# Ledger of designs, part 39: designed miniproteins, single chains, continued (2)

Each design is a single chain, and the fold is of that chain. pLDDT is the mean over its residues in the fold that is shown.

## One batch from the design tools (miniprotein)

Design m5332
Fold by ESMFold2-Fast:
Parts: structure tokens; C-alpha cells; sequence
Structure m5332 (fold): chain A 96 residues (1-96)
């Protein structure tokens, strides 16, 4: 199992905002240290899930993760998800 998949599952399933924040931060560090298309795809998915989070710290982490996924991604679907995640997170943070 790819570590990034475990982190994505944590973001998807945990009710604890502290655990969601930690998982997003770990996924961001993993993507920064060892970038890959697969990790960018999983990061974009995690960021998109977290883009509607009620915790502003989680929203900020989701935005940073979406930005890094967009920097790494070559696949159009991954790029689309990363852009969607960034826009949603911005909208949630600034009530747009």
C-alpha cells in the first residue's frame, strides 16, 4: 500500500480535525520529498475532500496541498482536481 493512499483514507474517514490536518501535512511533505504522478493524484483527491472542511487550519493545509499537487501533476484529470480543490478551499476560507 502506498503511504499516500493511507493518508488519503485518513483525510476521508477521520472525524478528528487534528488527524485530518496531520494527514494533509504528511501528504504534502511526502509529495515535496518524492514527487510522482500517483502521489500528485492522491494529494489532489485529499485536498478536494478537505476543501469543504469546517476547520480553517485544514482548509489552509488543503490549499497548500492542492498547490503542490498542481505543481507536480502532468495528468489533466489530476490538474483539474487540484484546481477545483484550490478554488473550493479559497471560497471556504473567504466565504466566496
Amino acid sequence: MEEAERLLETVRTTPDPEERLRALEELLELLRREPSEERARLAAEAALIAANDPDPRVLEAALELAKEALRVAEDLETIRKAIAAALKAIGSLFEL
Scores: mean pLDDT 86

Design m5333
Fold by ESMFold2-Fast:
Structure m5333 (fold): chain A 69 residues (1-69)
Amino acid sequence: GSLPTDEEVKRTIALMIAGFLKRNKVSEEEAVEIGKWIKKEIPNDKETLDYFKEVAKELGYEKAVKELE
Protein backbone atom coordinates (compact mmCIF):
# COMPACT_ATOMS: atom_id res chain seq x y z
CA GLY A 1 0.00 0.00 0.00
CA SER A 2 1.39 3.34 -1.16
CA LEU A 3 -0.06 6.81 -0.64
CA PRO A 4 -3.09 7.51 -2.87
CA THR A 5 -2.30 9.04 -6.26
CA ASP A 6 -3.19 12.70 -6.89
CA GLU A 7 -5.97 11.49 -9.20
CA GLU A 8 -7.42 9.25 -6.45
CA VAL A 9 -7.33 12.17 -3.98
CA LYS A 10 -9.12 14.42 -6.51
CA ARG A 11 -11.83 11.79 -7.08
CA THR A 12 -12.31 11.48 -3.31
CA ILE A 13 -12.59 15.27 -2.98
CA ALA A 14 -15.16 15.37 -5.83
CA LEU A 15 -17.28 12.68 -4.12
CA MET A 16 -17.06 14.47 -0.75
CA ILE A 17 -18.05 17.82 -2.31
CA ALA A 18 -21.02 16.21 -4.12
CA GLY A 19 -22.14 14.54 -0.89
CA PHE A 20 -21.73 17.81 1.03
CA LEU A 21 -23.87 19.74 -1.48
CA LYS A 22 -26.60 17.06 -1.50
CA ARG A 23 -26.82 16.89 2.33
CA ASN A 24 -26.38 20.59 3.17
CA LYS A 25 -28.36 23.70 2.32
CA VAL A 26 -25.36 25.40 0.73
CA SER A 27 -26.12 28.93 -0.49
CA GLU A 28 -25.71 29.86 -4.16
CA GLU A 29 -22.84 32.18 -3.14
CA GLU A 30 -21.06 29.37 -1.25
CA ALA A 31 -21.49 26.99 -4.24
CA VAL A 32 -19.97 29.65 -6.55
CA GLU A 33 -16.99 30.10 -4.19
CA ILE A 34 -16.44 26.31 -4.01
CA GLY A 35 -16.48 26.15 -7.82
CA LYS A 36 -14.01 29.05 -8.08
CA TRP A 37 -11.71 27.35 -5.54
CA ILE A 38 -11.72 24.05 -7.48
CA LYS A 39 -11.06 25.85 -10.79
CA LYS A 40 -8.19 27.88 -9.24
CA GLU A 41 -6.51 25.11 -7.19
CA ILE A 42 -6.87 22.20 -9.66
CA PRO A 43 -7.25 23.92 -13.07
CA ASN A 44 -6.11 20.82 -15.01
CA ASP A 45 -8.65 18.50 -13.33
CA LYS A 46 -11.49 18.75 -15.85
CA GLU A 47 -13.06 15.53 -14.47
CA THR A 48 -13.51 17.02 -10.96
CA LEU A 49 -14.77 20.33 -12.39
CA ASP A 50 -17.24 18.55 -14.70
CA TYR A 51 -18.48 16.37 -11.82
CA PHE A 52 -18.98 19.38 -9.52
CA LYS A 53 -20.74 21.21 -12.38
CA GLU A 54 -23.14 18.28 -12.92
CA VAL A 55 -23.95 18.04 -9.18
CA ALA A 56 -24.48 21.83 -8.99
CA LYS A 57 -26.73 21.66 -12.09
CA GLU A 58 -28.75 18.75 -10.60
CA LEU A 59 -29.27 20.73 -7.36
CA GLY A 60 -30.19 24.00 -9.15
CA TYR A 61 -27.04 26.05 -8.42
CA GLU A 62 -27.28 27.87 -11.76
CA LYS A 63 -24.78 30.64 -10.84
CA ALA A 64 -22.16 28.05 -9.83
CA VAL A 65 -22.71 26.21 -13.14
CA LYS A 66 -22.21 29.48 -15.10
CA GLU A 67 -19.05 30.30 -13.08
CA LEU A 68 -17.56 26.91 -14.09
CA GLU A 69 -18.34 27.40 -17.82
Scores: mean pLDDT 71

Design m5334
Fold by ESMFold2-Fast:
Structure m5334 (fold): chain A 98 residues (1-98)
Amino acid sequence: TAEELEKLAHDLSAQMIRAMKTQSVDAVLAEAARLLQEVRDTLRSKGLINLARAADDALDVIKKSQDYPDDKKKAVAESTISRLLGEILIESIIERNR
């Protein structure tokens, strides 16, 4: 449902903001990977296959970024999570108007 997608986006955003304020860059990437796996599995369980693939693509980007310099790691994590959050929120709008 739209409400479940909005909650998923809110929870992901809140946990990433917390990690970015309190954790090292490598710990932020590890938390992003963990959260993206949970988001993917949740979306897949709801039959939202295209959005689950978007989460998998985001996870792959985060995993590849672990070999980058720290400043680039942080930028990639921020941009990748923001992009996925946008996609989840757009799907929630579409779901609400079905």
Scores: mean pLDDT 82

Design m5335
Fold by ESMFold2-Fast:
Structure m5335 (fold): chain A 74 residues (1-74)
Amino acid sequence: APTEEEVLDRIIETLEALEKAGITDLGQINQAVAAVVREMLAEGADPELVKKVAIKAINLYLEGKTPEEIRKEI
């Protein structure tokens, strides 16, 4: 099952891809993050951990923080 570190890494990698594409639309961000969340849940990740990390990461990304800055805040 994905660890807390692996959950954070996979979410940050998703946000890095969104940043490279210049995506700031909440619908597109939610779609991309939801896809990786579903994969991690299928692999046996803790649902509460995944939810907490994903919500915090999305909020920081919407505030204009880079994926590197988001990693430091979580």
Scores: mean pLDDT 83

Design m5336
Fold by ESMFold2-Fast:
Structure m5336 (fold): chain A 63 residues (1-63)
Amino acid sequence: SSTYELVQQALGAAAELVRRHGERATPRDVARAVGLSPATLNRRVKEVLGVSLRRVIDLLLHA
């Protein structure tokens, strides 16, 4: 589905932003990378993964 593909792209963008910027990586930067508002991306991330985009970034920071 297009929602799954978009969330997959957002996860890749989040991982790269965390790799390059660490704690400076933000949900807004991830949303910008995939061409969505933070609110729209957060809703889609919750639909697929059951957690907020902010929580995904936090988990990647401590992986």
Scores: mean pLDDT 87

Design m5337
Fold by ESMFold2-Fast:
Structure m5337 (fold): chain A 56 residues (1-56)
Amino acid sequence: AVPEQTIAQLRQIYQSLPASSRKNFLLYVLKDPTGREALEQMALSDPELAALLREV
């Protein structure tokens, strides 16, 4: 399990990025097992993120 504070920080970074950079950011985060787990937890409450994760 990833701490909620870590998920909140990743969410803030993700939301601060231009749309054109978000997919590359997700690809980078997915290279780390902890990052992958965090993104999966975030995707449960964010349908746009969940859709984008299916494309990478």
Scores: mean pLDDT 78

Design m5338
Fold by ESMFold2-Fast:
Structure m5338 (fold): chain A 81 residues (1-81)
Amino acid sequence: DREKVMEEAEKVFRGMKLGFAAADEVAAEYPELSKREQLQIAIRAAGAAIRALLEGKSEEEAREIALREAREEAERILAEK
């Protein structure tokens, strides 16, 4: 079942790219975020995008989910400051 493993690996890689892209967009909206906080946002967004793609959602849906999760994490971090 090498083909299924490769498909899942591709989805993980795409999800990571979507998550980091979402974190970059959110960092532009919230310039008070540190680089460490931007990394925390990227990890959360990447995880959400990976899950969405593994569940069979489109890249468009995964990107929207990643952006939502990135903004929620940014708002959570800023509320604790």
Scores: mean pLDDT 84

Design m5339
Fold by ESMFold2-Fast:
Structure m5339 (fold): chain A 85 residues (1-85)
Amino acid sequence: TKLSPGEALETANETAKEIGKEGATEEKIDKLAEAIASWSKELSKETGVSEEEIIDAAVESLKESYGLDEETAEKIREKALKYLE
C-alpha cells in the first residue's frame, strides 16, 4: 500500500520516535523504511533530487532527532532502498 507524502512523513516520524523510545523491532524498521521510501519517491518528483539522496538525508535526520543507533539506521536505509525496486 502506497502512503501519501504527508502520511509517509508523519508515519516516519512517529515510528522513529517509537524505535528511539521502545527499541527497534523488524516490524517497526520495515514500517519506517516503507514510509521513508514512499516520501522519497514523491519528493524526488518535486525536487529532482535522487530518491537515494533523500533516503540518506531522512535516515540521518531521524537518527539525530530520535537517537537511533547506527545499526538500526543502516537497516532502515537498506530496507528503504529495497522499497524503491
Scores: mean pLDDT 80

Design m5340
Fold by ESMFold2-Fast:
Structure m5340 (fold): chain A 81 residues (1-81)
Amino acid sequence: SYIDRIESMTSADDAELLRLGTMLIMKLAASDFEMAKILLVRILRLQGKEDLVDEALALIDSAKNGEEAIGRVNVFLARHL
C-alpha cells in the first residue's frame, strides 16, 4: 500500500514524505479530517499530483470513520502514485 511504502522510506530525499505520511495516518485514525485533508494536499503537491486534490479530499469527506478514510485514501494513493 502507499502508506506502508511511506513508512518504509529511509532516504533523506523521502524524509518529508515519511513525516507527512505518518502524520496523515495519525490524524485519520483520530478522525481529525480537517488536518488530514491539509496533510493529504501537501503530499499530493510534493508528488506533482495537484490535479487529484479534489477527488482525494472527497474520499475523506465521504468516509464514515477514520478506519474507512485510511482504507479509501490508501487505495486511491496506491492507484495514482
Scores: mean pLDDT 76

Design m5341
Fold by ESMFold2-Fast:
Structure m5341 (fold): chain A 80 residues (1-80)
Amino acid sequence: SAEEIANKAMKEILKEFGNEKVSARTLAEAIHKKTGLDPKEIEEFIRKNIPKDSDGKVNAKEAVEKLKPFIIKKLEEKGY
């Protein structure tokens, strides 16, 4: 299911980055590799919806929590 794919992907990303500060592009590319979703759409969501620090980076754990519903929705739209 979409929820299973999203949960697995998010768990793997949290193991890779933890509480690290990452760029929107780096996080979007990581999610793309785990889900097959368009990295441009993921990066755009991050840019619009997730708080960034003074260097333009996001906290991976905080970002993952906000991204999870979006990823589930996009996977469901693809028939997962």
Scores: mean pLDDT 83

Design m5342
Fold by ESMFold2-Fast:
Structure m5342 (fold): chain A 94 residues (1-94)
Amino acid sequence: IQVTPEEAGERTTKRVDRADLGKIVTVSVESSLPTDQDVLLEGYVMDGGDTVSWTLIKRTRTKAQPVLNVDIDLSGVTAGGTDVLAGVRVLPVQ
């Protein structure tokens, strides 16, 4: 699934070198949510072209922590641009 930056909301991003395509990259995200609150964790990739579109590649439920480390698997990512960004979004679950 592909989402625009506006649709996905704000996320923590990490630039990925083309040499790291096919690897797992870890994105660390700080959370202001109460510890142990149920959250939906979303991992995204952007191929660095003129259109800033994010592809959702991981979605899981977890417990909020002050810092969450999210592994983004890039093994299936084909980049047309020079730069690739990995991003993480943390959403509260009711």
Scores: mean pLDDT 63

Design m5343
Fold by ESMFold2-Fast:
Structure m5343 (fold): chain A 74 residues (1-74)
Amino acid sequence: AEAEDVALQDRMNEIALDPSLTPEEKLARIEELAREAGYELVDIRTVTLDGVPKLRVTYRDAAGRTLSVSITLE
């Protein structure tokens, strides 16, 4: 549902920006939320944004909708 997709995106972004979590903890929590919402991991890669290394993770559901999040690597 549309409202559920927005809530999922917001939760994933909140986790990705949480300074108290390690990158591994962020990834694990985001993966769990995506899986519970019916999203599958499609792509995971390291990117550099403004000199900062980040993990870019992309998920897709059965309807072809995509959700992506960037996790800072520090």
Scores: mean pLDDT 77

Design m5344
Fold by ESMFold2-Fast:
Structure m5344 (fold): chain A 74 residues (1-74)
Amino acid sequence: SPLDEAQRHFVEYFELMHSDPEAARAHLDRALEHLGQLPREEALRVLTAARAALEYMGDTESAARLDARIKEVS
């Protein structure tokens, strides 16, 4: 499902974000593509959780990108 694909790509992002930031960004892009296929409410829940995780991990640039997406779909 698009949710399962998005979650898989977010896991890969978090695994790679410090060791291979370029590969991590590709996984983030794929996660966002799959989130675009979800109902709005479900996408917002996933985006909000992922944004909080990115902030916690100090990835302020990717967190800001998710904030922009949240505002776009709300």
Scores: mean pLDDT 82

Design m5345
Fold by ESMFold2-Fast:
Structure m5345 (fold): chain A 92 residues (1-92)
Amino acid sequence: SVIDEFLELTKKGKFKEALKLLRKIAAQGSNEELQELLKAFIDAQLPTVLLAPWTEFGEEVVDIFKLLAEIAKKLGNEGLSKAFEVTARLLK
């Protein structure tokens, strides 16, 4: 699935490609697909993984968290949205 592709790209450190795919999912995905994406991302502990690469891909990682915050807000999860927004601010 497109969600599995996003998770695999993120796990492999291909953050530019992951961000591009996430933008597509955010624009075209159903509310159900977006909820599945957020759950899968958290369940895979990807927030912890994304905090590891500090050097070359830091801007893409910040943009991933910002976009996840927008997705969470769209789905009515204000707490998760604020958590992702704070994480993005703390990274850079």
Scores: mean pLDDT 78

Design m5346
Fold by ESMFold2-Fast:
Structure m5346 (fold): chain A 60 residues (1-60)
Amino acid sequence: LEELIEKVKELIEKGEEVPTSLVIKLAEKVLGLTKEQVYELMKENKLSNTELAEKLLELY
């Protein structure tokens, strides 16, 4: 989890897009969500990969 968080933070700091695979993995570890639930959450809230990643880092 620590390594995943560090990688996501690095991408956000550099202004790079956070890959969907990393966002899903982070959501699974932080909230216990499935891939399907992560996609639905992003769709309902109109969140980008980076926006969801930022919210997940706040909850960690």
Scores: mean pLDDT 77

Design m5347
Fold by ESMFold2-Fast:
Structure m5347 (fold): chain A 100 residues (1-100)
Amino acid sequence: AIRTAIEADAELAFARMALWLLPEDAPGRAEARELLDKAEEAWDAGDIERAAEYLREAAETLRAGENGRIGELAAESLERAAELLLADPEGIRAALPQVL
């Protein structure tokens, strides 16, 4: 559970870096960033399923914007983070008191 939480967090960190590398006016960048912030808030609140939903929506938003390779890398990391969260939601929730 802790390992899966760390792996998901690493994917989110990579997605944030990739979003930072996109131009400020890149289509869907601002919306994807807001969705990522909402996903992190949901994860911190223990709503793991909602966090995964926001991450998937952020990935879809970036792909719809056709932001090239950097946008695709960000979308792939957001999707991997969502898959990691959904693989063991109870384990992720149980890990929160240990990580904090």
Scores: mean pLDDT 79

Design m5348
Fold by ESMFold2-Fast:
Structure m5348 (fold): chain A 105 residues (1-105)
Amino acid sequence: SSFAEELQEEVEELDKKYKDASAEELEKKAEEYLKEAEKLLENAKSVEDIEEALKKAALAAYLAERALEKGGDKERVEKLLARAEELAKKAMEKLAELTGKKAAP
């Protein structure tokens, strides 16, 4: 619930900040968030690091969907969304590994 609440707050801040942004600007920002998420996940050593990577990936997906609504490049948006989904899968796998090690009696 805390993670979902924080993500919702960040989405609302992005909506306010980028309300007048072009599709191209939103696509560029989504790409930047994906690069940040990839770097965070590569260097992640804690649950908190993985959660931050998941948030960045989710925000990137949100921005990409908003770009599509504004007439953005469908092929580029689809690639951004696929990349966000792949990052989320890798993050969940890494989270399971870290959680499994902590949960061992």
Scores: mean pLDDT 83

Design m5349
Fold by ESMFold2-Fast:
Structure m5349 (fold): chain A 99 residues (1-99)
Amino acid sequence: SPLEELLKWHVDQLLKDLEEIYKKAKSREEFLAMLEKVLGKHLIQAIFDAIELNVDVDKVIAAYNRIAEVIHQGIEEGKSLEEIKKAIRDTAEKFIKEL
């Protein structure tokens, strides 16, 4: 579906940006500040694309909120980047199956 393709594409871009900010951040505080900007940018872009494709914006917002919660929880628990990336992929895959 257009919604599934949109979510998959945006998740791939988010994972790429997450890797980049992880390499650039010099502290946990700097990483969290960069993360908030990246998450906000991706959510706005995904909402805009959902409107253009005439897909359910509420489902896109719900998916991004769930992904953001998973990322923040992983960071709080001290998980590795690879564990966080896996959790993001698993969360997105589960959400897509529930569409």
Scores: mean pLDDT 83

Design m5350
Fold by ESMFold2-Fast:
Structure m5350 (fold): chain A 94 residues (1-94)
Amino acid sequence: MAQVINTSPPVITVKSGETVTITGTVKGGEGHTVQVLLFDSDGNLVAKSEAVVGPDGSFSADLKAPKAAGTYSAVAVDTETGSSSQATTVNVLA
């Protein structure tokens, strides 16, 4: 089944060790578990978080920003369907 996962905002800037909050909506995904995966510029998984999609189709997931400054990509994945969002750019400052 084709599923749309939207995340907001498309770009986040945080300091090292701060909380990154990724919010989104999963159309038809109420009650599903979403994993938010944070990748470095080399494609290595550096952090993950899980959230349950609410009855309105929304979710909110908190990640701790990595200690290393750099540009990261966050992707939300519905674990039941395998559908993924477009990447959110996460800029981590020192």
Scores: mean pLDDT 81

Design m5351
Fold by ESMFold2-Fast:
Structure m5351 (fold): chain A 76 residues (1-76)
Amino acid sequence: SSEALEAAGKAILQELMRAGLAITEETAPLVVELTRATQGDVERAREAARRVAEMVRSGMSLVDAIREVIAELRAE
């Protein structure tokens, strides 16, 4: 549902902001795609955003980290 997707998207943004990661015009479409890949599952969305933050802390760019997590979610 649109409500579930909105809740999942907000959860992703909150986790990324908590990790100190700024969302830009370039990364915003990837966050939308990530949200859709979670299928509106808020718990999965939080886990996905935390994994993105871990990858960025390990030296990966935010763009590459989001793309990697999207690919993993779509492989399920």
Scores: mean pLDDT 87

Design m5352
Fold by ESMFold2-Fast:
Structure m5352 (fold): chain A 62 residues (1-62)
Amino acid sequence: LSPEERARLGEGAAELALALGLLSPEQARKLQDAIRASRTREEMVAAMRALGADALADLFAS
C-alpha cells in the first residue's frame, strides 16, 4: 500500500470503529495513526487488535 492508500485506509477504519462503537474517539485516532505508520498488513491487523478492534482485525486479516 502507498502512503496515500494507508492514510485513507486508516481514516476509514477509524470511522468504522467509531460508528460500530468498538473504539473511543481517542482510540480511533490512535488506530488511524498506527495504520499510517504501518508497513505491512500484519502490522495494521496487530494495531487493530492492540486497540481492541478485534472485529475489524478479523475482517482485515482475511
Scores: mean pLDDT 79

Design m5353
Fold by ESMFold2-Fast:
Structure m5353 (fold): chain A 70 residues (1-70)
Amino acid sequence: SLFEKVREYLKKLPEKDREEVLKAIQEAIQNGNLDEAREKVREILSKYFSKEEADEFANLLVEYAKEQLK
């Protein structure tokens, strides 16, 4: 599932960065600023992952946020 993929990526992050990513997604759900959330998440993930992995992970998190808005 989409949630399982997101969970596996989140497990690889330090707790503080995981919290920041989750906060960005929560703000995206509340405000509808999915593009801004995608960019912010991508920047955070770029500290720990390759560009390709960060892009994939950020896209998965945005898709998760979209599911919450349905």
Scores: mean pLDDT 76

Design m5354
Fold by ESMFold2-Fast:
Structure m5354 (fold): chain A 100 residues (1-100)
Amino acid sequence: SMEALMREAENRLEEFIRNYENNLQELVEQGASPDDIRLEADIQEGLFRMLLSTLRQEIRHAFRDDPGAEAEALARLDRLGDRALERMRQLGQAALQQAQ
């Protein structure tokens, strides 16, 4: 169902953010430089966009015979992705403020 697919997508995005936050915390605790944190943030944003592309393709496949449902699910994914990307940027900035 659409709701099950959207719940799975949201869970995968939330898991990605949790892993990213944990990775940033580990880097700060290990004394990573600001440049190392910026590099990690850039890499993780790239991986996140790749995840969004995968989820978008899964939605297109699931709703290939229902253009209305496809459009609705893609719009919902775009909103989830935009909020998640903004959260990632906030986490990256917070980590940079803590770096030595």
Scores: mean pLDDT 90

Design m5355
Fold by ESMFold2-Fast:
Structure m5355 (fold): chain A 98 residues (1-98)
Amino acid sequence: GVPRRRARLDPDPEERRRTLELLKRAAREQGLEELADLTEFALENDYEFVLERYADGRVVFRALKDGKVVREVELDAETWRRVMTTAGELAEEERRRQ
């Protein structure tokens, strides 16, 4: 089987909100409207947000309510790398403004 790693967003509400806003902006910059919509949906509804990375490099984002998956988006390894690069650039820009 393909091993997977599950990462949960930080339980701090402010850090969670910053992470989701950053991911939403990065998704929009890359033209990934489904991911942008998922992050906005999670922000507006305070749903649990989970990222699962697979050994083949695929990443699946899930929004959960009461332990039930209500929405998910899958990205391939290359698309996820672009999102991470963009998010890193946006985070650095935010840091420079402080």
Scores: mean pLDDT 75

Design m5356
Fold by ESMFold2-Fast:
Structure m5356 (fold): chain A 68 residues (1-68)
Amino acid sequence: MSPEDQRILEFLLARLDAQAAAEEAAGNHARAAQLRALRDEMVRLAEEGVPIDEIVERTAERVEAIHA
């Protein structure tokens, strides 16, 4: 993974962690758990060599699904 792709991944993971913490604080424990599970999935996809563009797309789609 390029340094730029690594930076994008780190930004997305930090954003998911922040959103999970906000949902937990709001009492939305199920959403917080889903966001944490998504974060772990994104790390795994990156370790398996999935392109960052696909990881970004999946993150956006999954966040929308969790909040729908």
Scores: mean pLDDT 81

Design m5357
Fold by ESMFold2-Fast:
Structure m5357 (fold): chain A 55 residues (1-55)
Amino acid sequence: MSVEELVREAVERVLKLGLRVDETVIRNSIRVSLDEGLSDEEAIQRAVEAARGLS
């Protein structure tokens, strides 16, 4: 999956949880997770956790 598709999926999950969306934070979290060798699903989950931390 591309970074753009991962960002889109993470944004959708954040919105479904009623949390604030910061696309820059989500994108940066996904890039860091992928650089660390995490899976696509793990990258999405980390981005959602980052959004929770800002709420």
Scores: mean pLDDT 80

Design m5358
Fold by ESMFold2-Fast:
Structure m5358 (fold): chain A 95 residues (1-95)
Amino acid sequence: SMEDARKAFEELKKTLEEFVKALEENPDISDEERGKLISRVVEKALEFISKLDPEKAEEARKILSDFLDRYFTATPEEAKKIAEEFLKKLEEILS
């Protein structure tokens, strides 16, 4: 339902905010820890996608794919902007 999708979105938003904060507080973060943080974001994003209608789910998967591609080539400063753009695009799916 849309209510379930909104609840999953709020969990994703919280997880993404914690992810951005971790990157800002530890610029020397290891690749292993970065991998663990992004894995949690992906898990919450996939849970959110699972609550959407099929057409919205397909668009959200494309947004997630674009986020991951941009994230792995990004500087730490760019990672915050990419995360904010990702969240905004997924929020637009809920409208």
Scores: mean pLDDT 81

Design m5359
Fold by ESMFold2-Fast:
Structure m5359 (fold): chain A 95 residues (1-95)
Amino acid sequence: MEEEILEKLREVEREIKEAVEKGAKEEEIKKLLVKGVLLAAEYARLHPEELGPESNETARVVREVAEHLESDPELAEKIAEEYADKVVEKLKAAK
């Protein structure tokens, strides 16, 4: 379970990096980011102590998504999608 989640996280991280570097469509990057956040949230439920500091925006989002995975998975998905939108905007501004 844990090893499977970590393997998928590494794959998604690699896919995001490649998609950004090759200038893939925003929609493709957003889908990968949503997958990454949801997987990170699942891992965080098993190991909350291994989450990054509160100063890390990604760690805060992952923690928030993890909180809602048990009570409201639809809301968790929406939070992940909103974060993906913000990340894509930052990536466009950086290029």
Scores: mean pLDDT 76

Design m5360
Fold by ESMFold2-Fast:
Structure m5360 (fold): chain A 100 residues (1-100)
Amino acid sequence: MLVKPTNLREEMINAAIEEAKKLGITHPDALAPLLNVIATLPVDKVREILSDKENWKEKVLEEAKKIVHPVYLLAFERYVSDEDFEKLAEAILEVIDKHE
């Protein structure tokens, strides 16, 4: 039995970073809350949060509060618009869905 390691979390993080670059999000601190949520939470919970489009940004901020310094939360709120966040969430969900 050969285990084929697929690094799903790495692909999710890379998808978020790539989309952020396309959106012109140049502040690494602004993306840190989202990236840390992806890195630390179970994949199923990340999918659940990002699939609930009515409050996905608020849910990410609530989870990120437990993981990152408040300065990063402030940067996220100021530099990532709701429209930008929709694009980021969609890119991450596409990666999760592709690996199921």
Scores: mean pLDDT 77

Design m5361
Fold by ESMFold2-Fast:
Structure m5361 (fold): chain A 81 residues (1-81)
Amino acid sequence: LELSERERRVLAALEAAGRPLSLRELAERTGLSQATVSKTVRRLAELGLVETERVRVGDRVVTYARLSEEGLRRLREAVAS
């Protein structure tokens, strides 16, 4: 039912950015460790509020997170009109 403080911080960071953020960028913006961000993002994805995507950058794979349509809709309701 209720979102944890960490879940709210991740959602707020994604909303403030208005764009997909890497897990490293989310960690930097929220002050959480990358491991904590990864776990929190996975939980938010299970709730349908965030979508994750793996993107190849050079020889590495980077995980990006973005607000889902449902996540955006809920945040937009706070601004309304």
Scores: mean pLDDT 78

Design m5362
Fold by ESMFold2-Fast:
Structure m5362 (fold): chain A 88 residues (1-88)
Amino acid sequence: KKELEEQVEQKFQEVKELVEKGDLEALKEKFGSLEVAAEVLETIADYYEKKGNLEKAAEAYTLAGKIYELLGNVEKALKAYEKAAKLL
């Protein structure tokens, strides 16, 4: 259980660093597409939310929203930002 938490945290930090640097090509190479990278962040956010780590869940939803904005998917971006706002 602790091992899974550490693995999720490592993966979250990797994706977060790439999004914060704006390294869209590395995100595409690692996940196959920006859309999949955003979906991975939503999955990480759901995991943290279920564990009660609302701060990390909100951060992951915010990063997913940023990727959806870059994709021009306004509907998914707004939904991700709304989920983040509800957790803060």
Scores: mean pLDDT 83

Design m5363
Fold by ESMFold2-Fast:
Structure m5363 (fold): chain A 91 residues (1-91)
Amino acid sequence: SLEELKQKIDELIKEAEKFKGTKYEDIVRAQLLRYLVSLAGGKVELPSDATIEEVIKYLKEKYGIELSIEDVKNLNRDALLEVFEKLREKL
């Protein structure tokens, strides 16, 4: 269900928060965005080490979804859930 998927996204956000202040912070946040696309039934056709900026650009160009770097870096739950819901509507 959508509620179960939202709970899974909350768990992923909580896991990503553990990497705050580490050298993996940005890589983990970029991977979180890619995982949201995967959960919605899509695929991000970028190298596995793609940056946050590259994944955001991909979402805008392929799906017309806008997301700020600040919202991704801060793990803004409402912004990430909105992106996930928009991805589900487009996929």
Scores: mean pLDDT 86

Design m5364
Fold by ESMFold2-Fast:
Structure m5364 (fold): chain A 93 residues (1-93)
Amino acid sequence: SETEDALRAALGSLKKAIEALKDGNVREASIYATAADLHLVAAELFASEEDLPGIKEARELVHKGMRALDAGNYEEAIKYFEEAVKKLEELLA
């Protein structure tokens, strides 16, 4: 479905953001986190009423991760991105 494709794209981008950040590539992590957020916007547009709360929660976790990243709190950013990954994997199960 459109929602599942968008969620898979967001998941892929978040995993790349986490990998980039663990490698010290802050700029690349920011680019991938932004891509994940854009895919989650698309997922929200196609989501059922049942899936929408979970997608919004994942997006809020991505936003918290991006705020931590902007503040230079890289460990906190990784934590939020990993929590978002877990939520997206639950939505795709």
Scores: mean pLDDT 90

Design m5365
Fold by ESMFold2-Fast:
Structure m5365 (fold): chain A 98 residues (1-98)
Amino acid sequence: APVVTLTPASLTLREGERVVLTASANQDFAAVYLFFRRPDESTWRFLGAGPAPLVLTFERATLAHTGEYRAAAYRELRPADLSRADAVSAPSTLTVLR
């Protein structure tokens, strides 16, 4: 079965610390798309796309980075839409503290 994972599954850190999120896939996909949602929002925001493994790095975390992140894998290039993905990761939860 197609599987995409986003690691780490949860991370708590302080403002100014470095964050690395890695999206990995067990199959060949055309692209992996990264999405972000703030704790108080219902809408997923598109962050970017690329080949697996796809790495998202925040060199200095801010409170604005707090929220849930998801990776979605696509067998063919599509508009950024989680409902049309061939595989979707469990959410990765990032908590940034002062």
Scores: mean pLDDT 83

